# Ledger of designs, part 51: designed miniproteins, single chains, continued (4)

Each design is a single chain, and the fold is of that chain. pLDDT is the mean over its residues in the fold that is shown.

## One batch from the design tools (miniprotein)

Design m13755
Fold by ESMFold2-Fast:
Structure m13755 (fold): chain A 101 residues (1-101)
Amino acid sequence: AHMFSASERAVQALIAAARAGATGDEAARAAASEVLEPETLERAERLGEEARKAKTDEEEAELAERLLELLEEVTARIGPLDPRTQELIEETRRLIEEFKK
């Protein structure tokens, strides 16, 4: 059993919700629904569905940026970010920037 911070749990839940939207993984959706509010879960799932339909790197980068914005919104409501969550956000921003042209 691992103890995750509230921000780490929220990040993992958002990623799981986006994956569920992209793949239809009901287990991932169920796990995310235990952590996320219904509106946040729906927003993340819709981003995952749109990502599955993306045809260009630019479209994928735009969707990743929207997911990052949602992640930052959710974590801001939880409180101060732990160092691991901050590192994940920074890494995600770098990847998004590399795909934008």
Scores: mean pLDDT 72

Design m13756
Fold by ESMFold2-Fast:
Parts: structure tokens; sequence; C-alpha cells
Structure m13756 (fold): chain A 52 residues (1-52)
């Protein structure tokens, strides 16, 4: 992932409510840096992550 892609993903996760729901990876009702780090780790490992 490039820095531009990471910045775009962060912006989407913080301002788009549908993307925020998908980004609550640990299911605790919060979307924070921990959830973003988990999503980025999955993308870096070649796993598919679908955002709305």
Amino acid sequence: LSEEEVAALRALLTVEPEARAAADVDGDGRVDQGDLDLLLARLAAGEEVVLP
C-alpha cells in the first residue's frame, strides 16, 4: 500500500458511516487506529477487504 492509499482509506473510514461499520473489525462498537491497523495488515498480507 502506498501512503496515498493509506490516507484515502483512513479518510473513508473516519467520514463514511458505511465504511466505519465495516471497519469495526474487533466488533467493540468503536472504529479507531487499532481497527485500521488490522485492516491494513490484512491488505498487506494479500487478503481481500471490501469497503462500501
Scores: mean pLDDT 61

Design m13757
Fold by ESMFold2-Fast:
Structure m13757 (fold): chain A 129 residues (1-129)
Amino acid sequence: ASDSILALASKVKSEEEAIEEALRYLEVAMVRVPELSELPDLARLPWLPDLVADPVSLGTIVERIESGELKTLEELLAELQRLLDNLRTIEATTDPSSPVHQQAVAGIAVLQAILSLLELIIEHLKKNS
């Protein structure tokens, strides 16, 4: 719910806490749309590397947060935007009746919601720094 997102944004006091909250939302997204973690398995889409120079997946983003390789909200936003661009490419290049196309559409909607949440958290942190 939108009220829960606003409450979360107001509670976050540091970039580290914001990344931890974002990780929880990414994990929930993977549970609700399990295909989102698998859709950007770009090794199974031989035409996609020709269209996307630097492919990423939600699973690899989560792993990089958990390992401490991805430490800043700016880096997280960049990786999520790259994943969103990858899903948009899949949507544009796949048949609308295919499961992959339908999964890409669902993944785009979920990622747009997560990006909106992160933007609210960043604005909140900027106002309190």
Scores: mean pLDDT 63

Design m13758
Fold by ESMFold2-Fast:
Structure m13758 (fold): chain A 63 residues (1-63)
Amino acid sequence: MKKKNELIDELVNYIVDNKLSPEEALKLSVKRFIDELGLSEEEARKLGEIVVILAYGKVPDSL
């Protein structure tokens, strides 16, 4: 079973590593949530906003 939290962590790491803008990060997250989890566009957009907040508020903690 694909878990939302696993995909969120992957997306946050990808966004930070590639230094994406918030708009690109949101677009990528929406697409990945629809494709991987089968979420509606509205649900995917809400989760994408959370990913953007996490990516810009979360320190990678890799020392």
Scores: mean pLDDT 74

Design m13759
Fold by ESMFold2-Fast:
Structure m13759 (fold): chain A 66 residues (1-66)
Amino acid sequence: MTEDDVIELIRRLAPEIAERVGVSPSTVEEALLLSAQGYSPGTIARRLGVSVSTVSRIIRTFSELL
């Protein structure tokens, strides 16, 4: 899978994940892109100003939609 394929998939699924988790689509996109780059959930949470629980819910919901 190319980097462009991953970005396209994240953008396509972000609105659905945002609705299920209760955050903005941009927050979902940033969380998933940082996760794809190898950042830990704790680091992502700190950068986005959300809880680690919220980041974990974003990642879990993304995997459920694949």
Scores: mean pLDDT 82

Design m13760
Fold by ESMFold2-Fast:
Structure m13760 (fold): chain A 87 residues (1-87)
Amino acid sequence: MSKQEQIQLIHGAQALILAGLSSASLGDTEEALRSFEAAIELVSKVDSPEKEKVLELLEKAREAIAAGDLEKAREYALKAMKLLDKA
């Protein structure tokens, strides 16, 4: 994977995470879950030692959204985005 391709995947994933959090805050749970599923797909293609931890955090954020726990969803998602910045 080129460095440019990896940067595009990371930026795309971060944009989808933010979109998902926005949808969840508006009560659009289905749209939020779709955005997080798309972010997970992009992160799965990233070549980084942080990848496994980012995927774990995004799955926890999805579970929190499905459970209606927006505070926990935001916490996990923000932690995932910070790790992506290091990739």
Scores: mean pLDDT 86

Design m13761
Fold by ESMFold2-Fast:
Structure m13761 (fold): chain A 129 residues (1-129)
Amino acid sequence: SEKERYLRRLKRDLVTMARNAAAVPETLPVLREAMDRVAEVVEAEDPAVGPAVRDQLDVFVQGVSNATTVQDAEAIGEMYGEGLAGLLRGASTETVRRVAREAERGARRVQEEADRIQRSRKDQLLRLL
């Protein structure tokens, strides 16, 4: 179904954001902002589920922040992605679509920040050689 496609994309984007934040911890503030925006969409579209989603996303961000390896962060992304999908399965397809699109925008912002930081580090290394 269309809803299940959006839920699969949402889960994938959470794993991608977790991986990037663990690899480049300086992206963690961008991850926090992305998750806040996702929670705000759910709170506006489905107030009954909003608080539970916000709590799950707060724990997700904390888990990623505490991860010592990229593999641990990916596992956290998978776990909380499944939890989030479970909470959203009862929501309308339109709500799930909006949430998935917000998560996709968040994943892009985290990736762009990671790429920027990595380029800056390469430039700094080249100046030391």
Scores: mean pLDDT 90

Design m13762
Fold by ESMFold2-Fast:
Structure m13762 (fold): chain A 83 residues (1-83)
Amino acid sequence: EVASATAIVLPEDPEGDPAIFLIHDPSVPKELIDYLIEKAEEAARNPGFRSEEEVEIEGKKYLVRVEGRMDGDSGVGRAVAEE
């Protein structure tokens, strides 16, 4: 994995900004990071959501896998990019 974003929507503020955790290689473009954050946030608000999409950013192809789930009362979304 070259980059991942995890978004957590807290039960006390489901409409507020989620907590974001990022892990990425320094060479990964900001556009990919922004895309992963957006997908993780969407998935955190849609528990049970799963998708797999090939995206091309700055001429390089990435496989992005997205999953939304519940962890207790929190919505959790994860988006992972692979080369």
Scores: mean pLDDT 79

Design m13763
Fold by ESMFold2-Fast:
Structure m13763 (fold): chain A 63 residues (1-63)
Amino acid sequence: ASAAEILEAAKKEKNEKEKKALTALIMKLQGHSLEEIAKALGISKETVRKYIKEAAKKYGVEV
């Protein structure tokens, strides 16, 4: 899946937690660091790492 397709999925996502996880994955695919993503989402780097791992597994994306 492309970053654009995942971004469209994030916009349609109703669950706030899953929306943040998809946004974190998109930012990672765009080349942002875990620290930048953590600042953008207002969460810890550990939470960002977990969100990216979960979203990547759910959407079949390598990160």
Scores: mean pLDDT 75

Design m13764
Fold by ESMFold2-Fast:
Structure m13764 (fold): chain A 108 residues (1-108)
Amino acid sequence: SEEEKREKLIELLKSVYDALIKTARHIGREAGVPDETIDEFIAKIKEIYDKAIEMIKNGEDPLQVIDKLYEELKKLVDEAPFSPEAKETLKRIIDAVYKYLKKKVEEL
């Protein structure tokens, strides 16, 4: 059912979010970014994900929500006070996550 598909997608988004924030923290620390700056960056990722989950709960098209999530995360990385190398690594991870989520939504 559409309800079961939404519940599975929300669970998937939460799992991907947990992995992404751990990876972002690791990349930020390895790049010598202050913990306060990393925490602020992670808080913004959380806001973007919370908004995406709310959109799914409100019955918005999952593929459109995933596209919006991807664009907002890419913009966040571009605006972050990180080195070009750290930004490039984060963008590659976000690209991989986007492709994974799109495939999973199509399989629901």
Scores: mean pLDDT 87

Design m13765
Fold by ESMFold2-Fast:
Order: sequence, then structure tokens, then C-alpha cells
Structure m13765 (fold): chain A 105 residues (1-105)
Amino acid sequence: SVEDLLEQFETLLGSLLMGVAMGILTPEQLRRRTAQILSILDEAIKKTKDPEAKKLLEEIRRLVEEFAARALAMDPTDTEAGRALAEETSSRVSELVRKVRKILE
């Protein structure tokens, strides 16, 4: 279901955000984990019939791509910048996921 995909998405994104905040991911690991997360979002988008929920999922997808691009450009040893980026992304994505869930209720 779309809900099961959203739960998988949140779990994997949380792990990715923590990895970036801690500076422990290689660029190759960041790219692979991002691709996996985007694949799950693409499946959720395909299964979503509601047009507003679909638009919000597409916005979440853009935020994940933006996060990955910013994380790849960042010095991984700059843990303050990594934590700030992870917190900003987590906050924005969580707000959009809450809106998606409200529509799909």
C-alpha cells in the first residue's frame, strides 16, 4: 500500500539523514541510498490516485534530490553543516508526509 511505502520511505530517509549528520557515508553510499529512497517514492507516486497527494509526493521527491545534491557538495567532516541540513530536510519532509497522510485518510 501507499502507507507501507511511506513507512519504508521514512525509515530509510531517517537512516540517510543520520548518516549525513554523522559524516559517516561515502559519496557512493549516499548516491545508492538516495536512489533506493527515490525508487520507493516513485512507486508511492504511481500507486497514488489523489492528485493533491501525488503533487505532495513529487515535492517530497524534489526535496530528497535537493538534500542529496547538497550533501554530496558538502565537506562530510563538517558535522554542524550536516546536522543543520539533516534537520532542515527532516522538518520539511515530515510536514509534507503529514499532509499526504491527511489526504489519504
Scores: mean pLDDT 90

Design m13766
Fold by ESMFold2-Fast:
Structure m13766 (fold): chain A 89 residues (1-89)
Amino acid sequence: SLAERLRATVEEETALLAKLSEEERAELIREVERELATTSNPDVRLQGELALRALRTGDVAGAWRELLREIGRKKGLPEEEIQRLLEAI
């Protein structure tokens, strides 16, 4: 299911983030900030905001919850469906 895939993604990204050195995290933050400064694509912006939040705070699950809520509402998903996705992570 989408919920199972989201949970697996959050777990994988959390584990990967935990393996990054402080220097590697700083470099990735700079790269994402550079891309966000030049992009006009709203999907790239949403993905970049997710990446920056996770990199800066370590809260991968929280960043995903905010992004899914925003995308879900923008796409016109029912609140019940959005809540089910958020409960998966």
Scores: mean pLDDT 81

Design m13767
Fold by ESMFold2-Fast:
Structure m13767 (fold): chain A 93 residues (1-93)
Amino acid sequence: SIKEVVEELEKAIEEIKSLEPESEEEQGVLDSGVGQIEQAKKLAEEGNLKDAADVLRKLADQLRQASKQLDSPQVRKAAKIAEESAEVVEKAL
């Protein structure tokens, strides 16, 4: 259901917020990630699961690249959270 998708996205937001950034650059990347999941949550609440999934897939790719550039385990964890969130939304399609 849309409610279950929204609850999973809320959980993803809290999981990323719980990550401890080691730099201001990591904090900025993680904050941007939270903002994009909040956008996906809004799309899901509107019934637009396809666009929500697309936002999350794009975010996962962006976070994966950022984790390599920063050599950041925290950003790598955020990338995995975004990927898992995309899979949950895609299964609801």
Scores: mean pLDDT 88

Design m13768
Fold by ESMFold2-Fast:
Order: C-alpha cells, then structure tokens, then sequence
Structure m13768 (fold): chain A 101 residues (1-101)
C-alpha cells in the first residue's frame, strides 16, 4: 500500500478535528503544525522504521524505545510550542497504553 499523500493527510487531520477522539485530535493538530516538507520527512521516517515496529510485536521494551524515537523525531521537526506540548502528551498516552498492554 502506498503512503498517503501530504494533501490526504491534511484532509484526514481536518476531518479528525471535527469527529475524532481526543488522542486523534492531538495527532491531527501536530500534523497540521508541520510544513509539507516536514510532513514528507516524517512519512519517510515512519516508512524507514516500519520493519522495527513489526519486529517489536508484543515486546513492550522495544515498543517503548520506538515511542521515544518517534517523540525525538517529532520534536526535531516541530518548533511550535503548543504542538510540542501535544507531542509530550501523546508520548505520555502512548507509554500508558504500552504499560496497560
């Protein structure tokens, strides 16, 4: 399956701000804070780490390491203070879900 285009992601993010869950709305706000170039770089990063995500499977420690890597990449791309705060909240929510699993 090809990766979604930047335009498709922006449209999905805008729809999520209306009818999404609180967690998905935070992701939508972070994605909409990125430039087209930054969003393309983020998509390339997720494609690059996809095998590592699959290899982690049910390994909580590997999943936590991937969550930290994703957080670091997002914070390197995003300079907006409000979006950076949302990244920190999303990171905390992801860790809480991994501890529950």
Amino acid sequence: EPLPSVEEIREAARETLVDGTPNNQKWARVLLALSDEQLEELLAFFKEIEPAIEAAGTDVEKAKALVEEIKARLLALVEDPEARALIEELHAEALALLEKA
Scores: mean pLDDT 78

Design m13769
Fold by ESMFold2-Fast:
Structure m13769 (fold): chain A 104 residues (1-104)
Amino acid sequence: MSPEELEALIREAEELLEKGKEAFKKGDYSTAIEYYLEAIALYEAVLRQDPSLAPRVYPLLAEALFNLGEALEKLGNEEAAERARREAARIYEELGDLERAAEA
């Protein structure tokens, strides 16, 4: 993919993440999960095409995974929620931005 196509995918994923947040605020957790999973898939696709975009994409991917975990918890899927939150924490550690929080 071209750099312009990768940026377009990042923007599409950001729009999906926002739609997921809107659904979550309305109590539509199933719809929120669908949007979060679609956003995550797009962020992962971008990273597969250009791993050098990790500093740009990791914060967004971690946010999507964290929000996915919260929505899964609302539906009672605690095991899946814990897995999503652990993956988000791992990505935050890789960023270095929350390294001290991960050790607490």
Scores: mean pLDDT 84

Design m13770
Fold by ESMFold2-Fast:
Structure m13770 (fold): chain A 85 residues (1-85)
Amino acid sequence: SLDEQIQELQQRLYKLTGERQGILDTINEFGSDKQKEEAFKLDKEFQKLVDQVIDAINNNDVDKAQELLKKIEEIVEQMRKILKE
């Protein structure tokens, strides 16, 4: 159902926001100035994509929300790679 799809999208977004917060907290506490700069740039893109996902969900555009969430997942993975530098 549409409600089940919306719930799944919301759960994916909540998970990604939690992962992002944990990565950023670690980089801000223990990271180099370079790691912090790189993470800051990715976080700007993350925030923009989150706003777009919320808009897509509010418009019941499941396909667009799924594509935007995939882009957010890629940003979180890039943030995770910064931790390994």
Scores: mean pLDDT 89

Design m13771
Fold by ESMFold2-Fast:
Structure m13771 (fold): chain A 77 residues (1-77)
Amino acid sequence: MSKEEQERIAKLNEFIERVKKLLEKTKDDPALRGRVERRIFEAFLEYRKNPEAGEKKMEETFSQLEKEIKDLEEKRK
């Protein structure tokens, strides 16, 4: 149990850090921040129902959001 618990805690901490980074990058854009929060919330609902499938959905959601924010930052140059 201890090893599986440590792996689960590490994964949750990874998700929390990614949420913090996304929110920090979008703090000056309330509309974008609202969209990011909604997509993260939907992914958390899936994680609550099925942690294994939800972890994959969280990973995909974060990757998509990180790409969208990067693309927007590039266009602001």
Scores: mean pLDDT 77

Design m13772
Fold by ESMFold2-Fast:
Structure m13772 (fold): chain A 68 residues (1-68)
Amino acid sequence: GEAAYERELALAREYRALIARGDFEGAAALAERHLSEESLEVAREIGRKLREIGDELQKELEERREEE
């Protein structure tokens, strides 16, 4: 039935909320915990990219501070 779909929707809502608040590491951790083994490799790649984005944003913030 729909039980698996409803669980996935609940996870998607929580995941979306984490992304919306800028908690990319929390979103990656949630995905890793609740995805199937087949999806785990994809989750790891997404997590790596999210951390790279976070690092890039942090660097941009530091550069803006130096411009002040």
Scores: mean pLDDT 68

Design m13773
Fold by ESMFold2-Fast:
Formats: sequence, C-alpha cells, structure tokens
Structure m13773 (fold): chain A 89 residues (1-89)
Amino acid sequence: KRVIAKVAKAELKDGKAVFTVEVETETASDKVSVFLLDAGDVPAPNVTIERKGNTFTVTITMPKEEVDAILKANGSKQLSVKVVVEDTR
C-alpha cells in the first residue's frame, strides 16, 4: 500500500491553529483519518477533508490553548500528526 503524506502548512489565525496535511493514496475510495500522536490517538477536532482524485487535503483546526497544552505535556515545540489510510476493499 503506497501512501504519501506531508504537512503542507501550519498557521496560527485568530486564536486557532490550522494545519494542512496532504495525503496521496492509491485509490480515491480509500478512507483517510488524521490523529494527533501525542493526544492519545484521538481524532483531531474540526477536521475538514477535501478530495481531488487520489489526493486528500486534510485541514485540522484547533484552539491555540489546546495546542499549547499538548506541547507543554510533551515538553516539546513540535506537534505530531498520524495519518491512517484504510483500504476499504
């Protein structure tokens, strides 16, 4: 299963953090889910997924205070995301 995932953009706007993740899969019927690694594998809040053929653009929006809490708990300046692609066959 060939999947390419990259963080295309990370931005802070009006008290909220916006992350853009670009995911390319083998088929357009694959299901894409995104999780914050250091948040106990729970789905990221306010996730929007836009599909163009086999490419999925995932936009994650969350309050700055929530991002700050996760980073403080990890003792790190980096927020990690996990992309899961489900083969629906």
Scores: mean pLDDT 67

Design m13774
Fold by ESMFold2-Fast:
Structure m13774 (fold): chain A 81 residues (1-81)
Amino acid sequence: MAEEEYQRAVEAGKKGNPLEAGRAAADSVRAFAQEGNLTLASKAGYEAAKGVGAIETGHGASLYFTERGAGPARGPPMAPP
């Protein structure tokens, strides 16, 4: 399932396998496209690519500091209340 591949990409990167993370992200996009959801495939590809890019650049340690000092970009701009 496409969402499983996306989650695997993030987890693989945290374990130090950026190569597997890249493959999982590509599989996620392909899975959405195969299911006929081209719009979702496009969005999923963009989101998955951002995740893989962060992992491959070694943002593993940075994630800890970001969670402590500042949340990820998907939090504040959305304006919760």
Scores: mean pLDDT 54

Design m13775
Fold by ESMFold2-Fast:
Structure m13775 (fold): chain A 88 residues (1-88)
Amino acid sequence: MRERVNELLAKYKEETQKFNEEVEAEVEARRAAGVAEKDILLEALDKRKAYYERLKKEALEKGEEEVAAFFEELIAQFPAAREQIEAA
């Protein structure tokens, strides 16, 4: 039982890491293209939030409560991150 939960969490963490690396690559490309930093960061934040919200919903639909809790913790950080970007 615990092994299966750990395997699922490891897979979701790996997918999340890969997604974040892809978003960071987009941020760097947009920065190089001369897009305003604040706009780039807000777009990246919205993409990450939408991705985590989707995965949380899918986990809840599958009864994967520990996976849903993982994404809930990530989502809980977004309001503070948005305030920091908007305040800059």
Scores: mean pLDDT 80

Design m13776
Fold by ESMFold2-Fast:
Structure m13776 (fold): chain A 97 residues (1-97)
Amino acid sequence: MSEEVAQLAIELLRERGHEEHAELVRQVLESLKDAGLSEEERLRILLQVIAAVLLELDDPDLRERLLERLSPEQRREFLEALEEARRDNEEGRERAR
């Protein structure tokens, strides 16, 4: 399930010409596969990475297409991850460690 969400994001990113971001998501997926984490933990990390990528790209059409292909539960988790990534990115950039 987490792998399917990641593959959907990779496919959509590639279709839109965001090759570097698609490769980043693929690398994260491979790293998580070897990490021995639970399926829920892998899904959360993948959703956070995908959300951060979509926030950086500021592509509402890509975001909408991804949400359309997700289940209602996956969509809810993704929206929560997007909000969390948005807060982290905003705080990180404002605070400049």
Scores: mean pLDDT 75

Design m13777
Fold by ESMFold2-Fast:
Structure m13777 (fold): chain A 95 residues (1-95)
Amino acid sequence: MSPLEQILELVSEAGNRIAAAKTDEEKIEIIKEFVERLESLLEQHKDQLTPSERAALEEFIKRLKELIEKNDVFGAEMDIGALELYLVVLILKDK
C-alpha cells in the first residue's frame, strides 16, 4: 500500500468514526486522535512524498488544528472531507 493510500485509509476511518459519534465532544476527541495519527504517518513517509504533497498535507493538518482550537466541529469535518478528495485525486493520477 502506498503512503497516500495509507493516509486515505486513515482519513476514511476517521470520517466513519465521526459519523458514528453522538456528541461534538466525541467528534473533537476522534479528530484530535486522527491529527496525531496523521502527523505520525507523514513523518514515517516524509521521504516518499513529493515536496508539494507534503506541503499540502501539512496545510490540512495546520487548518484542522486551528479549527479544533475554535471548537469548529463543522469546519473540521469539511477540512477532513477536502483532504479525502485531495488524496483520491492524487491516487487516481498515479497511473
Scores: mean pLDDT 84

Design m13778
Fold by ESMFold2-Fast:
Structure m13778 (fold): chain A 99 residues (1-99)
Amino acid sequence: SISDQLKLIDEVVKLAEKGEFEKALEKARQLNISTANFLLVHPEAFNIELTDELKAKILLALGLYYLAQGDVETAKRYFEEALKFDPNNKAAKLVLEKL
């Protein structure tokens, strides 16, 4: 469900904020990327308020998904985009420092 997807995104972000990157990457592999991308473009389809904070969380989780696949270039773009919506995002800054 979309609720389960949002819970997974929140878990991924919390692990990254704690610096538990291996666990964050493992959780990020479970993301439904099509659903996450569709939510960013059409939040009305899920009746969800897409705040800048939620956008940053989704973008960070997507970045971690691509990082888990070994796609560092795509991951960096997602982390940079997350920082546009949340410039103080601790998790995004910490991950970018390690790349």
Scores: mean pLDDT 86

Design m13779
Fold by ESMFold2-Fast:
Structure m13779 (fold): chain A 63 residues (1-63)
Amino acid sequence: SPEELEAEIAELRARSDKILNEIKDVEKQSGEDAKNKLDELMKEYGEIGRRELQLVRELEAAR
């Protein structure tokens, strides 16, 4: 339903905000472990963004 899609989009946006905060914290660190963690967080952020875009399109089609 549109309401379920809106709720999932809101959850993904909240998760995206948390990842952005984690990225900012990791960017203050140095070393290979920090770089690897940053790369992983950037990948997760991209995956969430792609899922959000898909759900927005589904929401548009449902309206």
Scores: mean pLDDT 84

Design m13780
Fold by ESMFold2-Fast:
Structure m13780 (fold): chain A 60 residues (1-60)
Amino acid sequence: MLTDEEKEKLKSFDKDGDGTLTDEELRQVERFFPQFDKDGDGFLDEKEMEELKKLLKELL
């Protein structure tokens, strides 16, 4: 599970507050949440992005 600091950091990446992240923001998420980036290449699959959006909505 995420720490309070990690949750706050993740929310700050979603500047629009709509659960949508740019590719650059996704690269930053890789550093904080390597568990979502299984390949370690800074790219998230569509399924992984949907899980991330759910997490963001839970944090909002």
Scores: mean pLDDT 64

Design m13781
Fold by ESMFold2-Fast:
Structure m13781 (fold): chain A 79 residues (1-79)
Amino acid sequence: MTITVSPTTKVSDALKKAGVTGPMSDYDIIYNGKVIDVGDDTLVGAAIRAGGSTGPNFIPGGPGQLMGGGTVTVEVRKK
C-alpha cells in the first residue's frame, strides 16, 4: 500500500496510519523502489536519507508542503 506522510513522522506512526496490524518487522518501507533501513523510532525523512538519498536530493518543503515541511510518498509492503 502507498501512504503520504510528513518527513518528521516516525516510521511506527506511519505504519499505524497505513493500517498495519502486525509487527512492524513484517513490513518494508520503500521509497523510489528502494527498501529503506528503518527503526520504529526513526523519522521517515531520516530513513530515506539513510537509505541512499544522499546530498540535497531529499528536499524538505517540496511542492507538497501541506505539513509545514512538505510530504513524502512511500510504499508499505508486507514481507
Scores: mean pLDDT 62

Design m13782
Fold by ESMFold2-Fast:
Structure m13782 (fold): chain A 69 residues (1-69)
Amino acid sequence: SKSRELGEIIEGREDDLELVTEEINKKFGLNVPLSVLRKALSSARGLYGAGVLTRDEMYQLILDMLLRS
């Protein structure tokens, strides 16, 4: 699924979000700035950490937020 593919790009690479942003833009045909990815990560991870979302739902929310930008 797209959410799994997004997770594979992001996981373990929080120190290189500029490269992560470029890979996401290429793979999903997007043109989102790093600031949008940072906001999406912060929001979705907060909900995941609070037990509101599963890991897969977290990545789906991130993808949805990026597609709406």
Scores: mean pLDDT 85

Design m13783
Fold by ESMFold2-Fast:
Structure m13783 (fold): chain A 86 residues (1-86)
Amino acid sequence: MGLIEKVLKELEKLWREMSSADEETRKKIDEKKEEIMEQLRRILPSLDKQSQQLAQRLIQAEEVDSAKQIMLIQQVKDEIEAIKKS
């Protein structure tokens, strides 16, 4: 859980920064986002089932338009918070 939550926070921060960034900064943000997603894909088989499901949803968010990305990220965040409440 902690690893997925950390990835989620980093991706959400990068998407917020994109909205006000110049072209050069946007390229750097895209590079960081790709790096995070590559790391997530690489570790995916080593995660527990619940973390794998959350990670797969984050990967799907990368492949859709920005409005759908924001919605999917919010859904994953809500799911993590629900899990924490046990």
Scores: mean pLDDT 71

Design m13784
Fold by ESMFold2-Fast:
Structure m13784 (fold): chain A 80 residues (1-80)
Amino acid sequence: DEEELEKKRQEAIEEAIKRADETNTREEIEEIALRMAEAIYNRRLKTAEEAAEAILEYLEKEGYPEPYIEMVRHMLERLK
């Protein structure tokens, strides 16, 4: 069910942001980004950079609020 899948995706994104705030290591942020992208696309991506781009594209396409997208962007900036 697409509605249930969208809810699970939103919950996965919220959980990832929370976990990213609790971590200080780049490796943990990379794994969080990869897992978030996997939850969104139901497919494991190869790189954290690819995952970051895919996540931001998804949020923009689905019409997530700009403050929320900025919060995710700040989390992913730690990968650069």
Scores: mean pLDDT 74

Design m13785
Fold by ESMFold2-Fast:
Structure m13785 (fold): chain A 66 residues (1-66)
Amino acid sequence: SLSNTYNLLGKLYLRLGQYEEAAKAFEEAGKNASSEEEAAHFYDIAGKLYALLGRNDLAEEVGKQA
């Protein structure tokens, strides 16, 4: 699925230390998730990564989706 593709991309970006790209990929995984529970999981990951990057505006916005 598209959600699984974005999840794989997020994991790849994490391995490369590209946290902003990882956060965006997990956010897209959440948008394309097949269930609300799965979406909440990906939005939680994306929010934590945005917070790590100091992007508190994006962390808060994504947190509303989780």
Scores: mean pLDDT 85

Design m13786
Fold by ESMFold2-Fast:
Structure m13786 (fold): chain A 80 residues (1-80)
Amino acid sequence: SALKAELEKKSAEAKKIAATDPAKGKILRIEEVLEFGKKYGADPEVLEEAEKLKPLVVEWIEKHKGDEEALTELEDLLLA
């Protein structure tokens, strides 16, 4: 329950930032997932997937930073 509460708090913080700056919020969400995974011993496969996706997501955000619809779709996928 403590882990769940901490994760929910971090998710809410990321969503708040994403509402103001969607690109920054999405990057912070990926970083939070990686940090929680490392701290609490998440499945190595989950951590590997998240780390593998991080550079692709950053590159995609840089290419689409002016596309509000595309950024909103990515936000829904990352912060769901």
Scores: mean pLDDT 58

Design m13787
Fold by ESMFold2-Fast:
Structure m13787 (fold): chain A 68 residues (1-68)
Amino acid sequence: APSREEQDAIAEETGKRVRELLEKKAPVEEIEKVLDEAAAKLEASGTAYGQTLAALLRHEKAKLREEL
């Protein structure tokens, strides 16, 4: 299972990549794929912490749809 530090790094790098894709005006579908893949990896950890971080990424995906 990924460590807490590794799980934090996944969430942080995912957020950074989402911002870069938004700046490049990438398709929303591509941004959603990045968020979905990261959330799935965190959920697969089976830890409460991983589930919490995955929920934050799921919320970011929902926010993206509401703001666009």
Scores: mean pLDDT 79

Design m13788
Fold by ESMFold2-Fast:
Structure m13788 (fold): chain A 77 residues (1-77)
Amino acid sequence: MDREARQLLVVQIQNTIIDKGLSPETVRRLVEEALREGLTLEQLRDRVKETPSGDRPVDLDEQAEISRLLAELARSL
């Protein structure tokens, strides 16, 4: 996957996570599963979409942590 397509997919995943109110703890588990199972970013996107929504909006600090986790995953895949 080229760098531009990878970045766009990471942004799409991040936006879905934020829109669904997924916690950094839930995102960390999804990232760990993706690394363990050798998932592509597209497969991770689909898994995030299948994950039940959280009970509250994520704050700015949580959004920053989610961005960091996804950026680290994208560099590893």
Scores: mean pLDDT 81

